# Designed miniproteins, single chains, continued (5): the designs that were tried, part 102

Each design is a single chain, and the fold is of that chain. pLDDT is the mean over its residues in the fold that is shown.

## One batch from the design tools (miniprotein)

Design m19541
Fold by ESMFold2-Fast:
Structure m19541 (fold): chain A 96 residues (1-96)
Amino acid sequence: GPPLEDVARAIGRILDAIGDLIELEKKFEKLKKEKKPDKKKLEELIEELNELIEKIKADIEELKAKGLPKLAELFEKILKEAEKLKKEAEELLEKV
């Protein structure tokens, strides 16, 4: 099996990705409650979501290569939530 240090590092990256996604969700909920959402802040949120999505995709491929498919599957669930949030932010941006 893979070294315990690789597993520990992967778990740390998963927790970081969850934390980043929660903060981006909070930013989106705040923008969504505004009568006229700030277009620049929505564009910045979408850029931050794109950066997070690309990092998660890279982590998934690395974990698959290291023989950690169950941890890769957990990242894939986080990826789907990040992609959903990005779609909702893009839909809001079209309305402002």
Scores: mean pLDDT 89

Design m19542
Fold by ESMFold2-Fast:
Structure m19542 (fold): chain A 87 residues (1-87)
Amino acid sequence: ASVDEVRAAIDAAFAEALANPKDVALLEAIIARLREEYPDNALAQATVEALESVIAQVDKLSDAELRAMLRAWRDALHGTADFTRAA
């Protein structure tokens, strides 16, 4: 897949998670999708790790705190050279 396709998939994953941060089944489905479509992609793997971290906190944090965590992970990934690199 192109870098633009991976970036679009990552942004879509964070958007879905941000809409439903306590929906563990949805988060697990996103993780499975990213692992299947981009198994060797470092940005996809980092996104999987971010979503797994959110799942670990789902019973401990509010929706607002989970969304803040998701935004922090997304912003960190957007700051990487691999994410900002044009095709």
Scores: mean pLDDT 81

Design m19543
Fold by ESMFold2-Fast:
Structure m19543 (fold): chain A 61 residues (1-61)
Amino acid sequence: MRTYTIEVHGVTVTVTVTEDGVTVESEDPELAERLEKGGNALLKEKGVEAVEAYLRARAVA
C-alpha cells in the first residue's frame, strides 16, 4: 500500500494504491470518482508500476 498526494485543476487529491485497486479522496467527490475509475482502469491495463509512475510525476511534495 502506498499513498500519493497530487494536485488536479487546483484541487488536492489523495490517492492510495493497493493490490485490490486504487482509492481516491478529495473535497471534490466527482473528481475523486473519475480519478478512481481511471486509476483502476490503468492498473488493470498496465499494472501497479504504471499507476505509481503517473502519480509520482504529479505528486505535490
Scores: mean pLDDT 76

Design m19544
Fold by ESMFold2-Fast:
Structure m19544 (fold): chain A 81 residues (1-81)
Amino acid sequence: DEELLKKKLEELLPKELEQIYAIALKDPAVRAQLAALRAQYDAQIAAETDPARREAIRAQGEQQLRDIPLNFVLEQAKKES
C-alpha cells in the first residue's frame, strides 16, 4: 500500500502535490490524525536516547505523516477521474 502510494506520487507534478496537500488539510479528520501522529512521534523521539534509533523513528514518522494526506488526496483524485 505504501509502495503504491509512492508510485502514484511520482505521477503528480510538484504544484499539484502542493495543492492536494492544502485540500487534505481542510479535512478535520485528516488534521486530527496528523496531529495525533505528530504528538506520538515527538514523544517517542523525546524518550529515545540512542541517536540511531531516534533517526529511525523520525524517518518512519515523516513517511507516515506524508502518506496520510497523500492517501486522502489520491482517493479524492480517483473520484474526480
Scores: mean pLDDT 73

Design m19545
Fold by ESMFold2-Fast:
Parts: sequence; C-alpha cells; structure tokens
Structure m19545 (fold): chain A 65 residues (1-65)
Amino acid sequence: SAGEKNAEGARRAAEEGNAVGAAASGYEAFLMGTGKKEDALKAIEAAVAGDAEKAGEYAVRSAEA
C-alpha cells in the first residue's frame, strides 16, 4: 500500500541520517490521505532541527495512520 511504502521510505531515510527524506515520506502519506497531519508536521519540525531519528519516528507514525 502507499502508506506501507511511505513508512518503509521514512525508516530507511532515518537509518541513513536523512532527516529531510524521512519528513518528506510522512508528508507524502498525509497528502495521499493515508497519514496523520499532526505527525507529518512533527516530522518536518524534527527535520528542521536536524534530528533524523525523530523525523523518522514521526514520519512512520504519519504513514501508518
């Protein structure tokens, strides 16, 4: 599913230290109607702070909605 693919993408980006990539996966899940807006926004906030681990955590939560 699209949500499953976005969750996988977010996990991989976070593991690679790519905070922006992780947040982008969460935001895409929200735009596709599968994700939670609140978690997608928190992922973006974490990415702006440079926290790849937190960005990935929130992005996965958004995608698994």
Scores: mean pLDDT 76

Design m19546
Fold by ESMFold2-Fast:
Structure m19546 (fold): chain A 92 residues (1-92)
Amino acid sequence: MYAERAKEGAERAEEYARRGDARGAARAAAEAGNAAAEAGKSGDKEEAKRAAEYAKRAARYASRAGGPDGVGGAVAAIGGAVEAGLGSGLPV
């Protein structure tokens, strides 16, 4: 459930970044981050792990789109991935 939402967010972030829509990419990345945070709170470690990976991917696309909007979206997505955190070893 949450990993699926995070995946959709990452896919939308990639599409917006490809079109040069930094605001769209940022919004999609923030949605992926929120889904990852929800997954982390659910207690399902496998779901949280998958959601965190998608949130990290969304952050890369938002960052690639550039500008203050893209950077903000990347930060939000990374924050969600951290909240999903499967241990101190997750690359953020």
Scores: mean pLDDT 76

Design m19547
Fold by ESMFold2-Fast:
Structure m19547 (fold): chain A 61 residues (1-61)
Amino acid sequence: MVGSKINDDTRSKVNAAKKKGDELSKIDEEKGKAFYLKSLSDIGREADKKYQEAVKRQEEE
């Protein structure tokens, strides 16, 4: 089992990005969409990195 904490953190970040994107979309829909897509990409890369680190730690035990 590797990732319960990572999944919760990722979900929280996605929810925050959606909320911020929705706020920006009220001012400029295109900017809000661009922010959301960039945030999802950044969150995905960070989650991948944390997952790989968790797997490495498990293999060191």
Scores: mean pLDDT 75

Design m19548
Fold by ESMFold2-Fast:
Structure m19548 (fold): chain A 62 residues (1-62)
Amino acid sequence: AAPAPVPPLRVISGLEVDEAAGTVTLSLRDPDGNVLAQATAPADDDEALHAAAQAIADAFAA
């Protein structure tokens, strides 16, 4: 696990694996549970997973 940056981000990262569908959903939420961003990618496609993570990062960096 990476050390948390200071000050801490006001977001909660989540990763959900759907074994039946073979997909991974990446999500960012606020402390109240509201979804700020999410992306889904095939679990067996590292390039798609990296693209999904980058898309979420870009959505918050813009």
Scores: mean pLDDT 70

Design m19549
Fold by ESMFold2-Fast:
Structure m19549 (fold): chain A 59 residues (1-59)
Amino acid sequence: MLDVKKALELLEKYKKEGKKPEFIENPKSEEEWINHLIAIKLEEGVSLDDLIKSLKSSL
C-alpha cells in the first residue's frame, strides 16, 4: 500500500505549483507509482482537491 502522507505531500505540491503529474507507464519507484495513480485519477475526472480530501479522510 502506498504511503498516504507522501501522496498528500505530492498532491499539495502540485496544487501549490499549479501543475499536474505526468502519466508514467511501468512506474519503478514509489514516487513514480504515486504519480501514476494520481494521473489516472485526474484522467477519470477526479480533481486534486477531491483527491486531497479523500486521502486526508484515510489518515
Scores: mean pLDDT 71

Design m19550
Fold by ESMFold2-Fast:
Structure m19550 (fold): chain A 96 residues (1-96)
Amino acid sequence: SREERQLEILRELLRLEREMKRAIEARDYERLKELLERIVALEVEGARLLLGKDDPALAAALRQRAEFLLELAKTDPEGALAMIEAEIERLEALIA
């Protein structure tokens, strides 16, 4: 069902966010970029399932947020980790 797929997306996003935390701690920016690309794809899919249509503006905003986080991880890794930890808490609350 749509609800089952949305829950699968949330669980996968949570796994990827935890992997991003590890990539930032390891300063593995190539891995972080790959994880962010996968997260954007899943977030776009999740939004499409909720809206019943594509939203190009939302897709662009999600990609811009990912680019910002990648650069933040290089310049302010503590700030990037704080953002990731907040998102992990948000996703855990949504899944519970």
Scores: mean pLDDT 89

Design m19551
Fold by ESMFold2-Fast:
Structure m19551 (fold): chain A 83 residues (1-83)
Amino acid sequence: MIVEKLLKEMLRIVEENPEVNGLEALKRAEERLIKEEGASPLDVAIAAAFVAMYAYITTGKSLEDLTAEETRELVEEYLELLK
């Protein structure tokens, strides 16, 4: 699923770049999926909206307020739900 690919890419980005916030990780992941994997921009945008919504309902924070470590934990939790 595109959401799973987006989450896995976000996980890679936060591991490589411990200074990024969750929004920066999301934007970089979206760009990679569109440019390198030829993913539909619409499908990626919908997946990104779901990730942002999940972050807010579970943490009470927007993605821009999440550290790289908080984003990693959020992404790992969301991936578990997509089994």
Scores: mean pLDDT 86

Design m19552
Fold by ESMFold2-Fast:
Structure m19552 (fold): chain A 80 residues (1-80)
Amino acid sequence: SELEKRIERDKLLVERIAKEGVEKVFPGTPEEILKVYQEYVDKMLEEFKRAEKEGLSTEELLARMKEINDEAVKKVREVL
């Protein structure tokens, strides 16, 4: 239940960033990094929808979320 609550919080946060826009949420961030943030948000939203459609377990969804997070971190480091 705690892991499910964490997933729901992360989902709501990602949905909020998508609605407000990455530039508004992260003002003053370089355009190259904003593109990485946008890709991260888009991939996370797609994965949440895929998980619901395919019935992924909490553990499988958390693993996929970690992969997406790790990819975004790597890309940010490459542009800095």
Scores: mean pLDDT 83

Design m19553
Fold by ESMFold2-Fast:
Structure m19553 (fold): chain A 61 residues (1-61)
Amino acid sequence: MDEILKLIQEALEKDPEAVLPPLQERMGKVLKEYEEDDEKLSEEILKVYEEIAEEIRRREE
């Protein structure tokens, strides 16, 4: 988890325009869909971070 958050933070610092829009769009959808289920909300937020981190890794390859 901490590794994923660090990867996203570094990418945001280097190129915010490439990372912020997809992160904000996906996060907004999760917040809207799971607003009444705190446990599922937390799980789905982590999935969004994992998806963004994998996209960042694929660009680095």
Scores: mean pLDDT 76

Design m19554
Fold by ESMFold2-Fast:
Structure m19554 (fold): chain A 66 residues (1-66)
Amino acid sequence: MEETIEVESDEDIDRVVELLKARGWPDERIEQFRRALRIAKERAQKLGVKLIVTIDGDLVTLEFKK
């Protein structure tokens, strides 16, 4: 099942994290990914672009979009 989330807030990061937990990701990997999402969100905000996260099975993609 493919899920796509636009990450604009910490609540969006929490939503991504909950989806990864539901998929059985270990807590340590989730916390590493949460840190990466926070950094990516801050960079997207500074650049004035959108951060899009796509989850497709075990594949997670982060993209900056105009």
Scores: mean pLDDT 82

Design m19555
Fold by ESMFold2-Fast:
Structure m19555 (fold): chain A 103 residues (1-103)
Amino acid sequence: SEEEIEKLKREIDKLLAETEKEIKEMVRKNAPDEEILKVFEETLGRIKDLLLELKKLASPAEFEAIRMEVSVKMHDIISLIKNEEVREKIDAMFVKMMQEVVG
C-alpha cells in the first residue's frame, strides 16, 4: 500500500541520515578503516532488505525513482571516505547490493 511504501521510504531516509552522521564523526576522529567498513556492511545489508520490501509494494517507476535517490545519497556518503582503496571497496559492496536488489 502507499502507506507502507511511505513508511519504508522514511525508514531508508532515517537510516541514510544516521549513517551519514556516524561516518562524518568516524572520519573526523580518524576511525580505523575496519570500523568504517563494518558500518557500511551493516548499513548496506539493512538498505538491501528495505529496498527488496519496497520492490514488492511499489510500481516499477516508483521503485526506480526511490532506488536512484538512495544511490545518490549513498554515493554522497561514500564520497566522505578519503582513502581511495577503502572507498573502492565500499563502492564494490554498494554495486553488489544493488545488483542483488534489481536482479
Scores: mean pLDDT 90

Design m19556
Fold by ESMFold2-Fast:
Structure m19556 (fold): chain A 83 residues (1-83)
Amino acid sequence: MKLSDKRVKAVLDEVARRFGATPEEKAELEKIYKEISKLSDENRYKITTDIVREAQRAAAEGKTPREVVESIKKIVEDYKKKE
């Protein structure tokens, strides 16, 4: 596993802990991780930075785990379109 891939997993695991994700939300984050792992190393690095910023904003705004998962899904879809 490359460093960028380990970093993505660590960030998603931290989001799950910080927001108190349910088993269902954790399963969605695992699916997101698998989708991110298919991207280039460059895009995995960039997306990890965007996820961290989104998680920080969501925490400041008092967002639920569900809202954070949906925001992360949108970030992933935007990167898939950019390729």
Scores: mean pLDDT 79

Design m19557
Fold by ESMFold2-Fast:
Structure m19557 (fold): chain A 70 residues (1-70)
Amino acid sequence: AKKELLQKAEDLKKKLEQTKQDYIKGLKELSLMTKKDPSFQSLLKQGQKQGDGVIEKLKKEAEKLEEQAK
């Protein structure tokens, strides 16, 4: 049903916003740590790549559900 697809899209959008905020916070903290200790650069780079991938995947899933609900 259209309502179920829209509800799933809304749930994914809420997860996306929460995940985005959590990753932004984590990346900021790692960036500050990297200024104090350059050994954290590898962890910062890994976190950026993983975070971007998860965010894109959730965004595409939400968009797909919205299109299916049309």
Scores: mean pLDDT 75

Design m19558
Fold by ESMFold2-Fast:
Structure m19558 (fold): chain A 95 residues (1-95)
Amino acid sequence: ALEAAAEAARRLGEQAGMPREVIEEVAELIRAGRLDEAARLLSEYTGLPEDDVRIQLRQAIGVELKPEIKKLIEEIEKNEKQELEEKLVKLLLEQ
């Protein structure tokens, strides 16, 4: 699962012209489960927004995972706003 994200990061880094040493550092961070640190490093070198990079890495992981885990990844991306919207709807239904 994490290897798919490491491969996606490698492709992004090569397209952006990142040094090979930095690309390998990002791949090791991903294999260690440090996706936020990997996304920051990729964002710094590619100029892409950190959130967009995190989405791409999570989607690459999701390709190899069971459907229930893919749904959890999608929910994590929306977690704070979705919980606020659900709390608002619940409060409105109690009126």
Scores: mean pLDDT 67

Design m19559
Fold by ESMFold2-Fast:
Structure m19559 (fold): chain A 74 residues (1-74)
Amino acid sequence: MEELWELALPEYRELAEEYFRKAEELEKQAKEIEEKLKDDKEKMRKESLEKEIEAGLYRIQAAVYIIAGAVESK
């Protein structure tokens, strides 16, 4: 990843950074939901899992941008 990051065009790095940031925010939200999970455990767990899945998708998208940026850099 680090090597690909250095090869990636600046525009793609900026996009990847934004998507990594969004993933981190969603992961934080998922943890906050889990910590508040007391009386409606099943419903809150589902919501937390949905946030974690969304965060994972953002991380995948960020990685795709880095790879694409490295390929496009030539």
Scores: mean pLDDT 76

Design m19560
Fold by ESMFold2-Fast:
Structure m19560 (fold): chain A 91 residues (1-91)
Amino acid sequence: SDISQEVLDKLRQTYSQVKASTDGQKALALAEEAEALFEKNRHKMSKEEQKIALEILYEIYKIALSKAPPEQVLTMIGLVLRAIGEILDLE
């Protein structure tokens, strides 16, 4: 759907922004915005589109985790593991 394409395009843009960020707090905020966008719209997406979105989110979370403030590391690990679990459930 058009909504799914807009979500996927926005997630890809966020991935580029997180990868380019030198600020760990900004990278974390971008990752949280990406998660919120996906969760808000996932019910409008097919299982295949959700899997693609989760794979992009997994990449966003990994980069954000590498740049995360120490006090947020466990929360970010939780998001990475959750994304892996949801991807596997869609296989």
Scores: mean pLDDT 83

Design m19561
Fold by ESMFold2-Fast:
Structure m19561 (fold): chain A 67 residues (1-67)
Amino acid sequence: EFTEEQKKLIIEFFKKMKIDPSKPLTKEETEELQAYLIRIGVKEAKVDGVLDEVTKKAVDLYKKYGT
């Protein structure tokens, strides 16, 4: 589960990378996001390029609050 600070950083990451939230993430975009989640302290995050539960939550957060 993300802290409020992590949520803000995730939204900023998507905006900075100019990722279109209406399109499926590429494997490369997924790995970049996962690496960022690790950097900001999301302990459950790992870089595997798979749209796992933690990665899905980050994408859904941006879709809901980032636009």
Scores: mean pLDDT 79

Design m19562
Fold by ESMFold2-Fast:
Structure m19562 (fold): chain A 106 residues (1-106)
Amino acid sequence: MTEEELEEMKKKLKEQEEEVLATIEAEVAAEVARSTPAERAELGELALKAAAIAEFLGLNKAVVDKLYELGRELLSEERGWGEEEVEELYKRYLEEVRKKFEEWKK
């Protein structure tokens, strides 16, 4: 990926955050609908990790909140997790994402 392509994608993403969010919601809803309970739990963890990445990158709060809520719902339904367990995992993902970006920047 060229530096120019990356810059253009970042600009386009910021300009179309609501449209991108709607596309993500539709794709995720379709994936959840065809998933097994075990796959739904994995999707819940992935959604929380995606929310952590989005927050770290400074994406729109609506995108972060939607991904977090999706992760919370899936983990609550499939694993019986409460808000405290979901928040603890999310904070761990935020710290992991931060460390990983610091390592990859070097």
Scores: mean pLDDT 74

Design m19563
Fold by ESMFold2-Fast:
Formats: sequence, C-alpha cells, structure tokens
Structure m19563 (fold): chain A 97 residues (1-97)
Amino acid sequence: MSERELEYEIAISMILMASSVAILTLLRKGTEEDKEAAKKLEELTKKLVEALKTRTEEGAEEAKKIAEEMVKLLEENGLTSSANAVRKATEKALETL
C-alpha cells in the first residue's frame, strides 16, 4: 500500500470513528432532539464517505460542503472535539487526491 493510500484510509477511519463516538454520545443523552441529530449525523457521515470515495474534484467539492454541515451540527451539539476530528480528517483525505 502506498503512503498516500494509507493516509487516505486513516483519514476515512478517523471520520468514521469521530462520527460513531458523536452518535453514541447523542443517543446516550436520549432526548428526541439528540436522536434526530444522531440520525442526521449518520446520513451526513455516509454522504461524506461516498463523496470522498469518488476520488474526483467534483466529489472533493461535495465533501467540503458535507463536512461543513457535519462540523456545524457537531459544534451546535457541543461536540467540538468530534467537529475538529472530522474537519482535520476531511482535509487529510482531500490532500490524498
């Protein structure tokens, strides 16, 4: 595996890990609003990974938009560490294009 490909795989894994931790945190809070935020975060995570997986400039632009929406949702729910992880991991994945 090339170093660039390894960096890409690590970045995707970091996005999935940060998202999973955030989703579990929201579900543990257990309010209807937290459950809706968790569902939205799951949908955004899937879209982000699909956009990054295309390895195209069009996919990169879509990934940036999805990542911004995901970061905003995480920050609005007080999940700043997860927001920072998603931002950095998305930037790292895009650098591997």
Scores: mean pLDDT 87

Design m19564
Fold by ESMFold2-Fast:
Structure m19564 (fold): chain A 94 residues (1-94)
Amino acid sequence: KKEQVLKLVDFLMDKYAAFAKKLGNASPEAQVEAAKERLLAGLEAGEVDPEELLKKLEEEAKEILELAKKGEVEPEIAEEAEELLKKIEEIKKL
């Protein structure tokens, strides 16, 4: 279960970085990758709470969906945010 959760979190972090980049407001790619590696290392070591990480990703995805409702982002980006929320729900069941 823990190993599957870590793999899904890795997938979610990649997906989050991708659509943040599409919004044009992403930090430089190197900084995003470094933050991801640090978070994954902390999760693997048990020093970072997976539930808190998932909550942050959920909040970010919800913000993207609110921007989509205002017409500030493309429908494609909104669909990616919806998929991210769905993956987070799946992980919470593990």
Scores: mean pLDDT 64

Design m19565
Fold by ESMFold2-Fast:
Structure m19565 (fold): chain A 67 residues (1-67)
Amino acid sequence: SPVEIGIKYGKEFNVPPFFAAYAAILAKEKGLTPEEAGEVARQLAMAFNLGDPEKAYEAGKKAAEAV
C-alpha cells in the first residue's frame, strides 16, 4: 500500500514516516510526479521542523516512484 511504502522510505531516510506516507498517498490518489511528491514531504519537514528537508524530499520521491 502507499502507506506501507511511505513508512519504509521514511524509516530508511530517518525522516518522520508519515511525511513519506502522505507523499506516497498523493502520488497514488492524485497522480503527483515523484518530484512533486518529494516537494510535499520537504514542505512538511520544514513546516513541522521535523527531520532533514532534503532527506524528506528523497524519501517522498522514492515512495512515489514505488507506488
Scores: mean pLDDT 88

Design m19566
Fold by ESMFold2-Fast:
Structure m19566 (fold): chain A 90 residues (1-90)
Amino acid sequence: KGEEIMKEVYKKARELASAELREIRARRTLSREEALELHRRLFEDKVAELKRSLSKEELEAINEAHLKEINSEEARKLVEEELKEHEKLK
């Protein structure tokens, strides 16, 4: 479920950054480049804030999901090697 937690964090960070940028743009004029740079900084700040509010268990779940993606092939290969060793002993 770390994958789902990360998706929710990014979605919420984008929503918060966009809402705050909309309020800023209502109060002052920004160029396209200024708006893009400000949105990037707001998004980055919101992601960091949301990650700090996660529990240790939630952060571990995100890390576990990431490791499962990069190591799924290695885990499968280890099982296949174990089965081959059992077959050789017969």
Scores: mean pLDDT 69

Design m19567
Fold by ESMFold2-Fast:
Structure m19567 (fold): chain A 81 residues (1-81)
Amino acid sequence: GMEENIKKLEEAKRIAESRGDKETAELIDKAIEYVKKAQEEKDPLEKEILLGIAGIIIGVAKLLAEKRGDKELAEELDKIG
């Protein structure tokens, strides 16, 4: 569910921050914002759009983690998508 995905994203953000990867952490934080917006959204289509945006941001965060050699962070992000 969305609450579980938020918890997984918060853990991924903590990993990125602990490794000094501020840019990946900021992207994860942005994904968390979109998931939280989706959680409060009542329109099913707008909810899907917000979750879609979060998914795209998570995908970019994963690619940045991979580029930086952080396989563990990339794997944690993959578990959410």
Scores: mean pLDDT 87

Design m19568
Fold by ESMFold2-Fast:
Structure m19568 (fold): chain A 96 residues (1-96)
Amino acid sequence: SIREKLIKEAKKIIEEKGLTLEEVLKRMDELIEELLKKIFPEISEKELEIMEKLSKERKKREELEKEYKASEIKKMAQLLLDIGEAILEAILEKEK
């Protein structure tokens, strides 16, 4: 599944960088972006900018849904959530 692929790649990034749980939490936005680029290299810079806005300012989701297709914004929001959860699962599994 895509979830298993996300967790596997998240584990590799965390291990390669030697990150602790505290460091993963502090660098979550950076790790989400890195994982997005590795798993979905076809994502454009414009789409990455939209995803960054969704991640940092969830309250602006309605504005983005009005400017872009609501279905696409919902898919992007869900993908960001799935990636964040995969990163958390990866670091928690590493700690036991």
Scores: mean pLDDT 76

Design m19569
Fold by ESMFold2-Fast:
Structure m19569 (fold): chain A 103 residues (1-103)
Amino acid sequence: DLDELLDQISELLDNGKVDEAVELAKSHGFEVSVETFDTTGMSESETNERVGRWLGERLPEWRRIMEDEGKYVVMAQGIDEKKKQVHILTALGPPRPPRLRPL
């Protein structure tokens, strides 16, 4: 279910349908933000390095949110080749308890 949701969000972002992707994620109870990168004149390698650097800067904060706040953190990427944009959608869910209950 979540994997299917993330695939649908990525497909919407690939087609520049950012608002629809945000609405879909919000309909599932997520708090949503989107970062858009202009990739005009950039190679695939340069784009990957730029996005990877931004993600690397976010990883410690997302880890803290997951560990300290117990929130579910998911990310979806879309590549709009027609507009030369990469969209990263970050979704923060409500606290998710582990499936294992300590006895």
Scores: mean pLDDT 79

Design m19570
Fold by ESMFold2-Fast:
Structure m19570 (fold): chain A 67 residues (1-67)
Amino acid sequence: SALEEAKFAAAQEVLEKYRPQMLALAAQAHDPSASPQQREAARQQLVALAQQAQKEIDERYAELEAA
């Protein structure tokens, strides 16, 4: 449906916006040369960023469903 296509596009746009930062944080979280504290900090930041992206997707979905 047009709505499902719009929702998919909105989710993709939000994820593409955050993709470079998420990839950088994922690399830091799995870097064996980094300290355990640095890896944990990157992991926590990645979780927070994923939650922010999901909130933005949910807000975009609500706007599309209200239109």
Scores: mean pLDDT 89

Design m19571
Fold by ESMFold2-Fast:
Formats: sequence, C-alpha cells, structure tokens
Structure m19571 (fold): chain A 91 residues (1-91)
Amino acid sequence: MKEVKEELEKILEKAKNKELTVEEARKAGELARNSDDTEVHRLGYEVILELLKNGDYESARAMFEAMFGVELEPEEMEEFAKRVLAGIEKV
C-alpha cells in the first residue's frame, strides 16, 4: 500500500539522520511484517542496515525482531539483510 511505503521511506530518512527511536523502529518492523509489498520489505531491510551502520544496535534488533520474530547479533542481522536485498528482484 502507498501509505505504508511512504511511512517506511520517512523511517529510513530518520534512521539516516540518527533520529529514529527504538519504538519507531519496532513499529516499522511490524509494518514491514504485515505487508506483502516487496518494496516495503526492501525499505525495511535498508532501515536495518542504516541502523547497524550508525551503531544503533538496539533499534536494529527491535526492528529485526518485529519483522522476523527472532533476535540476532548485529553481524548476523547485517549479513541477513544484505543477502535478502541482493535476492530481491524488481517485479
């Protein structure tokens, strides 16, 4: 849905600016989990990678857990997100 994609684009911008809270990250993960849109999922993985790049491991874990129901170490989250993004095709 257009609104969910726009919300995740805003969340990604906040993550790049180091303004994303743990609660916003968790909500973003829930939005991505409940969407069947490949672009929404792509944005979710990009947010996780941006949070990891910024050293915001708490927000990255909260978002990853909300998206997948599992907690991983930062290095494992980075590898998973990069692998999934590489496998996502434009449809």
Scores: mean pLDDT 77

Design m19572
Fold by ESMFold2-Fast:
Structure m19572 (fold): chain A 121 residues (1-121)
Amino acid sequence: SMLNTMNQLYNRSVDLALRALGLLNEALKRAKSIGDEETAKLIEEAISKTVTGLSLLGLGDLEGAGDHLYEAYKLVDEAYRRAKSIGDEELAELLKEAGRLLKLAYEYTGQASTLKNSYLS
């Protein structure tokens, strides 16, 4: 059913965002260990946006969640490009994977939002 599909997309969005959060915490530790304060700041902001997105998912605010997950993705993409420019391959790989997971979480949240609106109309 449409409701079951929406619930599956919701659950996948939560799982992906939680996995991204784990990788972002590892990336933050690495950025701090190498003294890259600017990349660390971008990652801290991305973590904050991801946590807010997860909170909004829990409240059923799929549009607000999607917006915050997308902002987190953009911050992670910027941090990834910085990690690449400084040649830290481990930091770059953590950020690349976190960004991929956040983008998928955002896309599934958007799909769940569309189905929810179609079901309620």
Scores: mean pLDDT 90

Design m19573
Fold by ESMFold2-Fast:
Structure m19573 (fold): chain A 70 residues (1-70)
Amino acid sequence: MKEEAIEYLKKAKEGDLETASRAGVKAAFLVRANKEIVDLINKALHAMVYEGKEKGKELFDKAIELIEKE
């Protein structure tokens, strides 16, 4: 469960916008009980579109770190 969410976030981080959206949504569903992590994944997806790929990667890395810390 946690390992699958981390795998999807890593795919989102390194993928194109379509891959990031699809993988990010799947990761958010897997961690849906943790609203903080879901919100962070949504912010990462928004950043990929409006702020650039580097900002999106930073926010995906923060989401991964929070999942690993649980």
Scores: mean pLDDT 81

Design m19574
Fold by ESMFold2-Fast:
Structure m19574 (fold): chain A 116 residues (1-116)
Amino acid sequence: MLTDEEIDAIVEAVKEVSKTPEFQEALKKITLSDETLLFKALLVAHSKEPGGEEVKRVIEKAKEYGLSNIEITLAVGVALAKLYNLSPEEVAATFGIPVELVKLVLDKYEEILAKR
């Protein structure tokens, strides 16, 4: 189960990572539409019933922060990685996003939580 602190850290990690050159380069590799990415995120989350509420909260928080559909999908992917102990590669394959984006957000998430 994800705490409010963990959800906030995931959304903030995506927001911070989205400003990096590495994020912008990896983003160009995504060919799926914004609607398709969100649909995949919701579909995967719904198939794993215990995490459905946390994923909905991540989406709501990400929208509040003004994140794009691709950024929301990345936040959901990272949340599922934490909820179900999925590898970055499994999340990347499931959502059709570059694995480097998942790793960038996970690294930033750990950095945010490790702040004093």
Scores: mean pLDDT 75

Design m19575
Fold by ESMFold2-Fast:
Structure m19575 (fold): chain A 55 residues (1-55)
Amino acid sequence: SVEEKIKKVAEEIRAVSDELMAKIDAGTLTPEDAAAYRERLVKLHKEYEKLLKEQ
């Protein structure tokens, strides 16, 4: 269902955000990593918004 897809995307956004925060807290985040995380999160948020419009 669309609702299950929304939940899965939301969980993935949380997991990616948690991973990013862990790297920031550890002082291991590079500019290249930051760009990659930004791109992943933008893509996930666009998918999330698209799924919400399908409801």
Scores: mean pLDDT 84

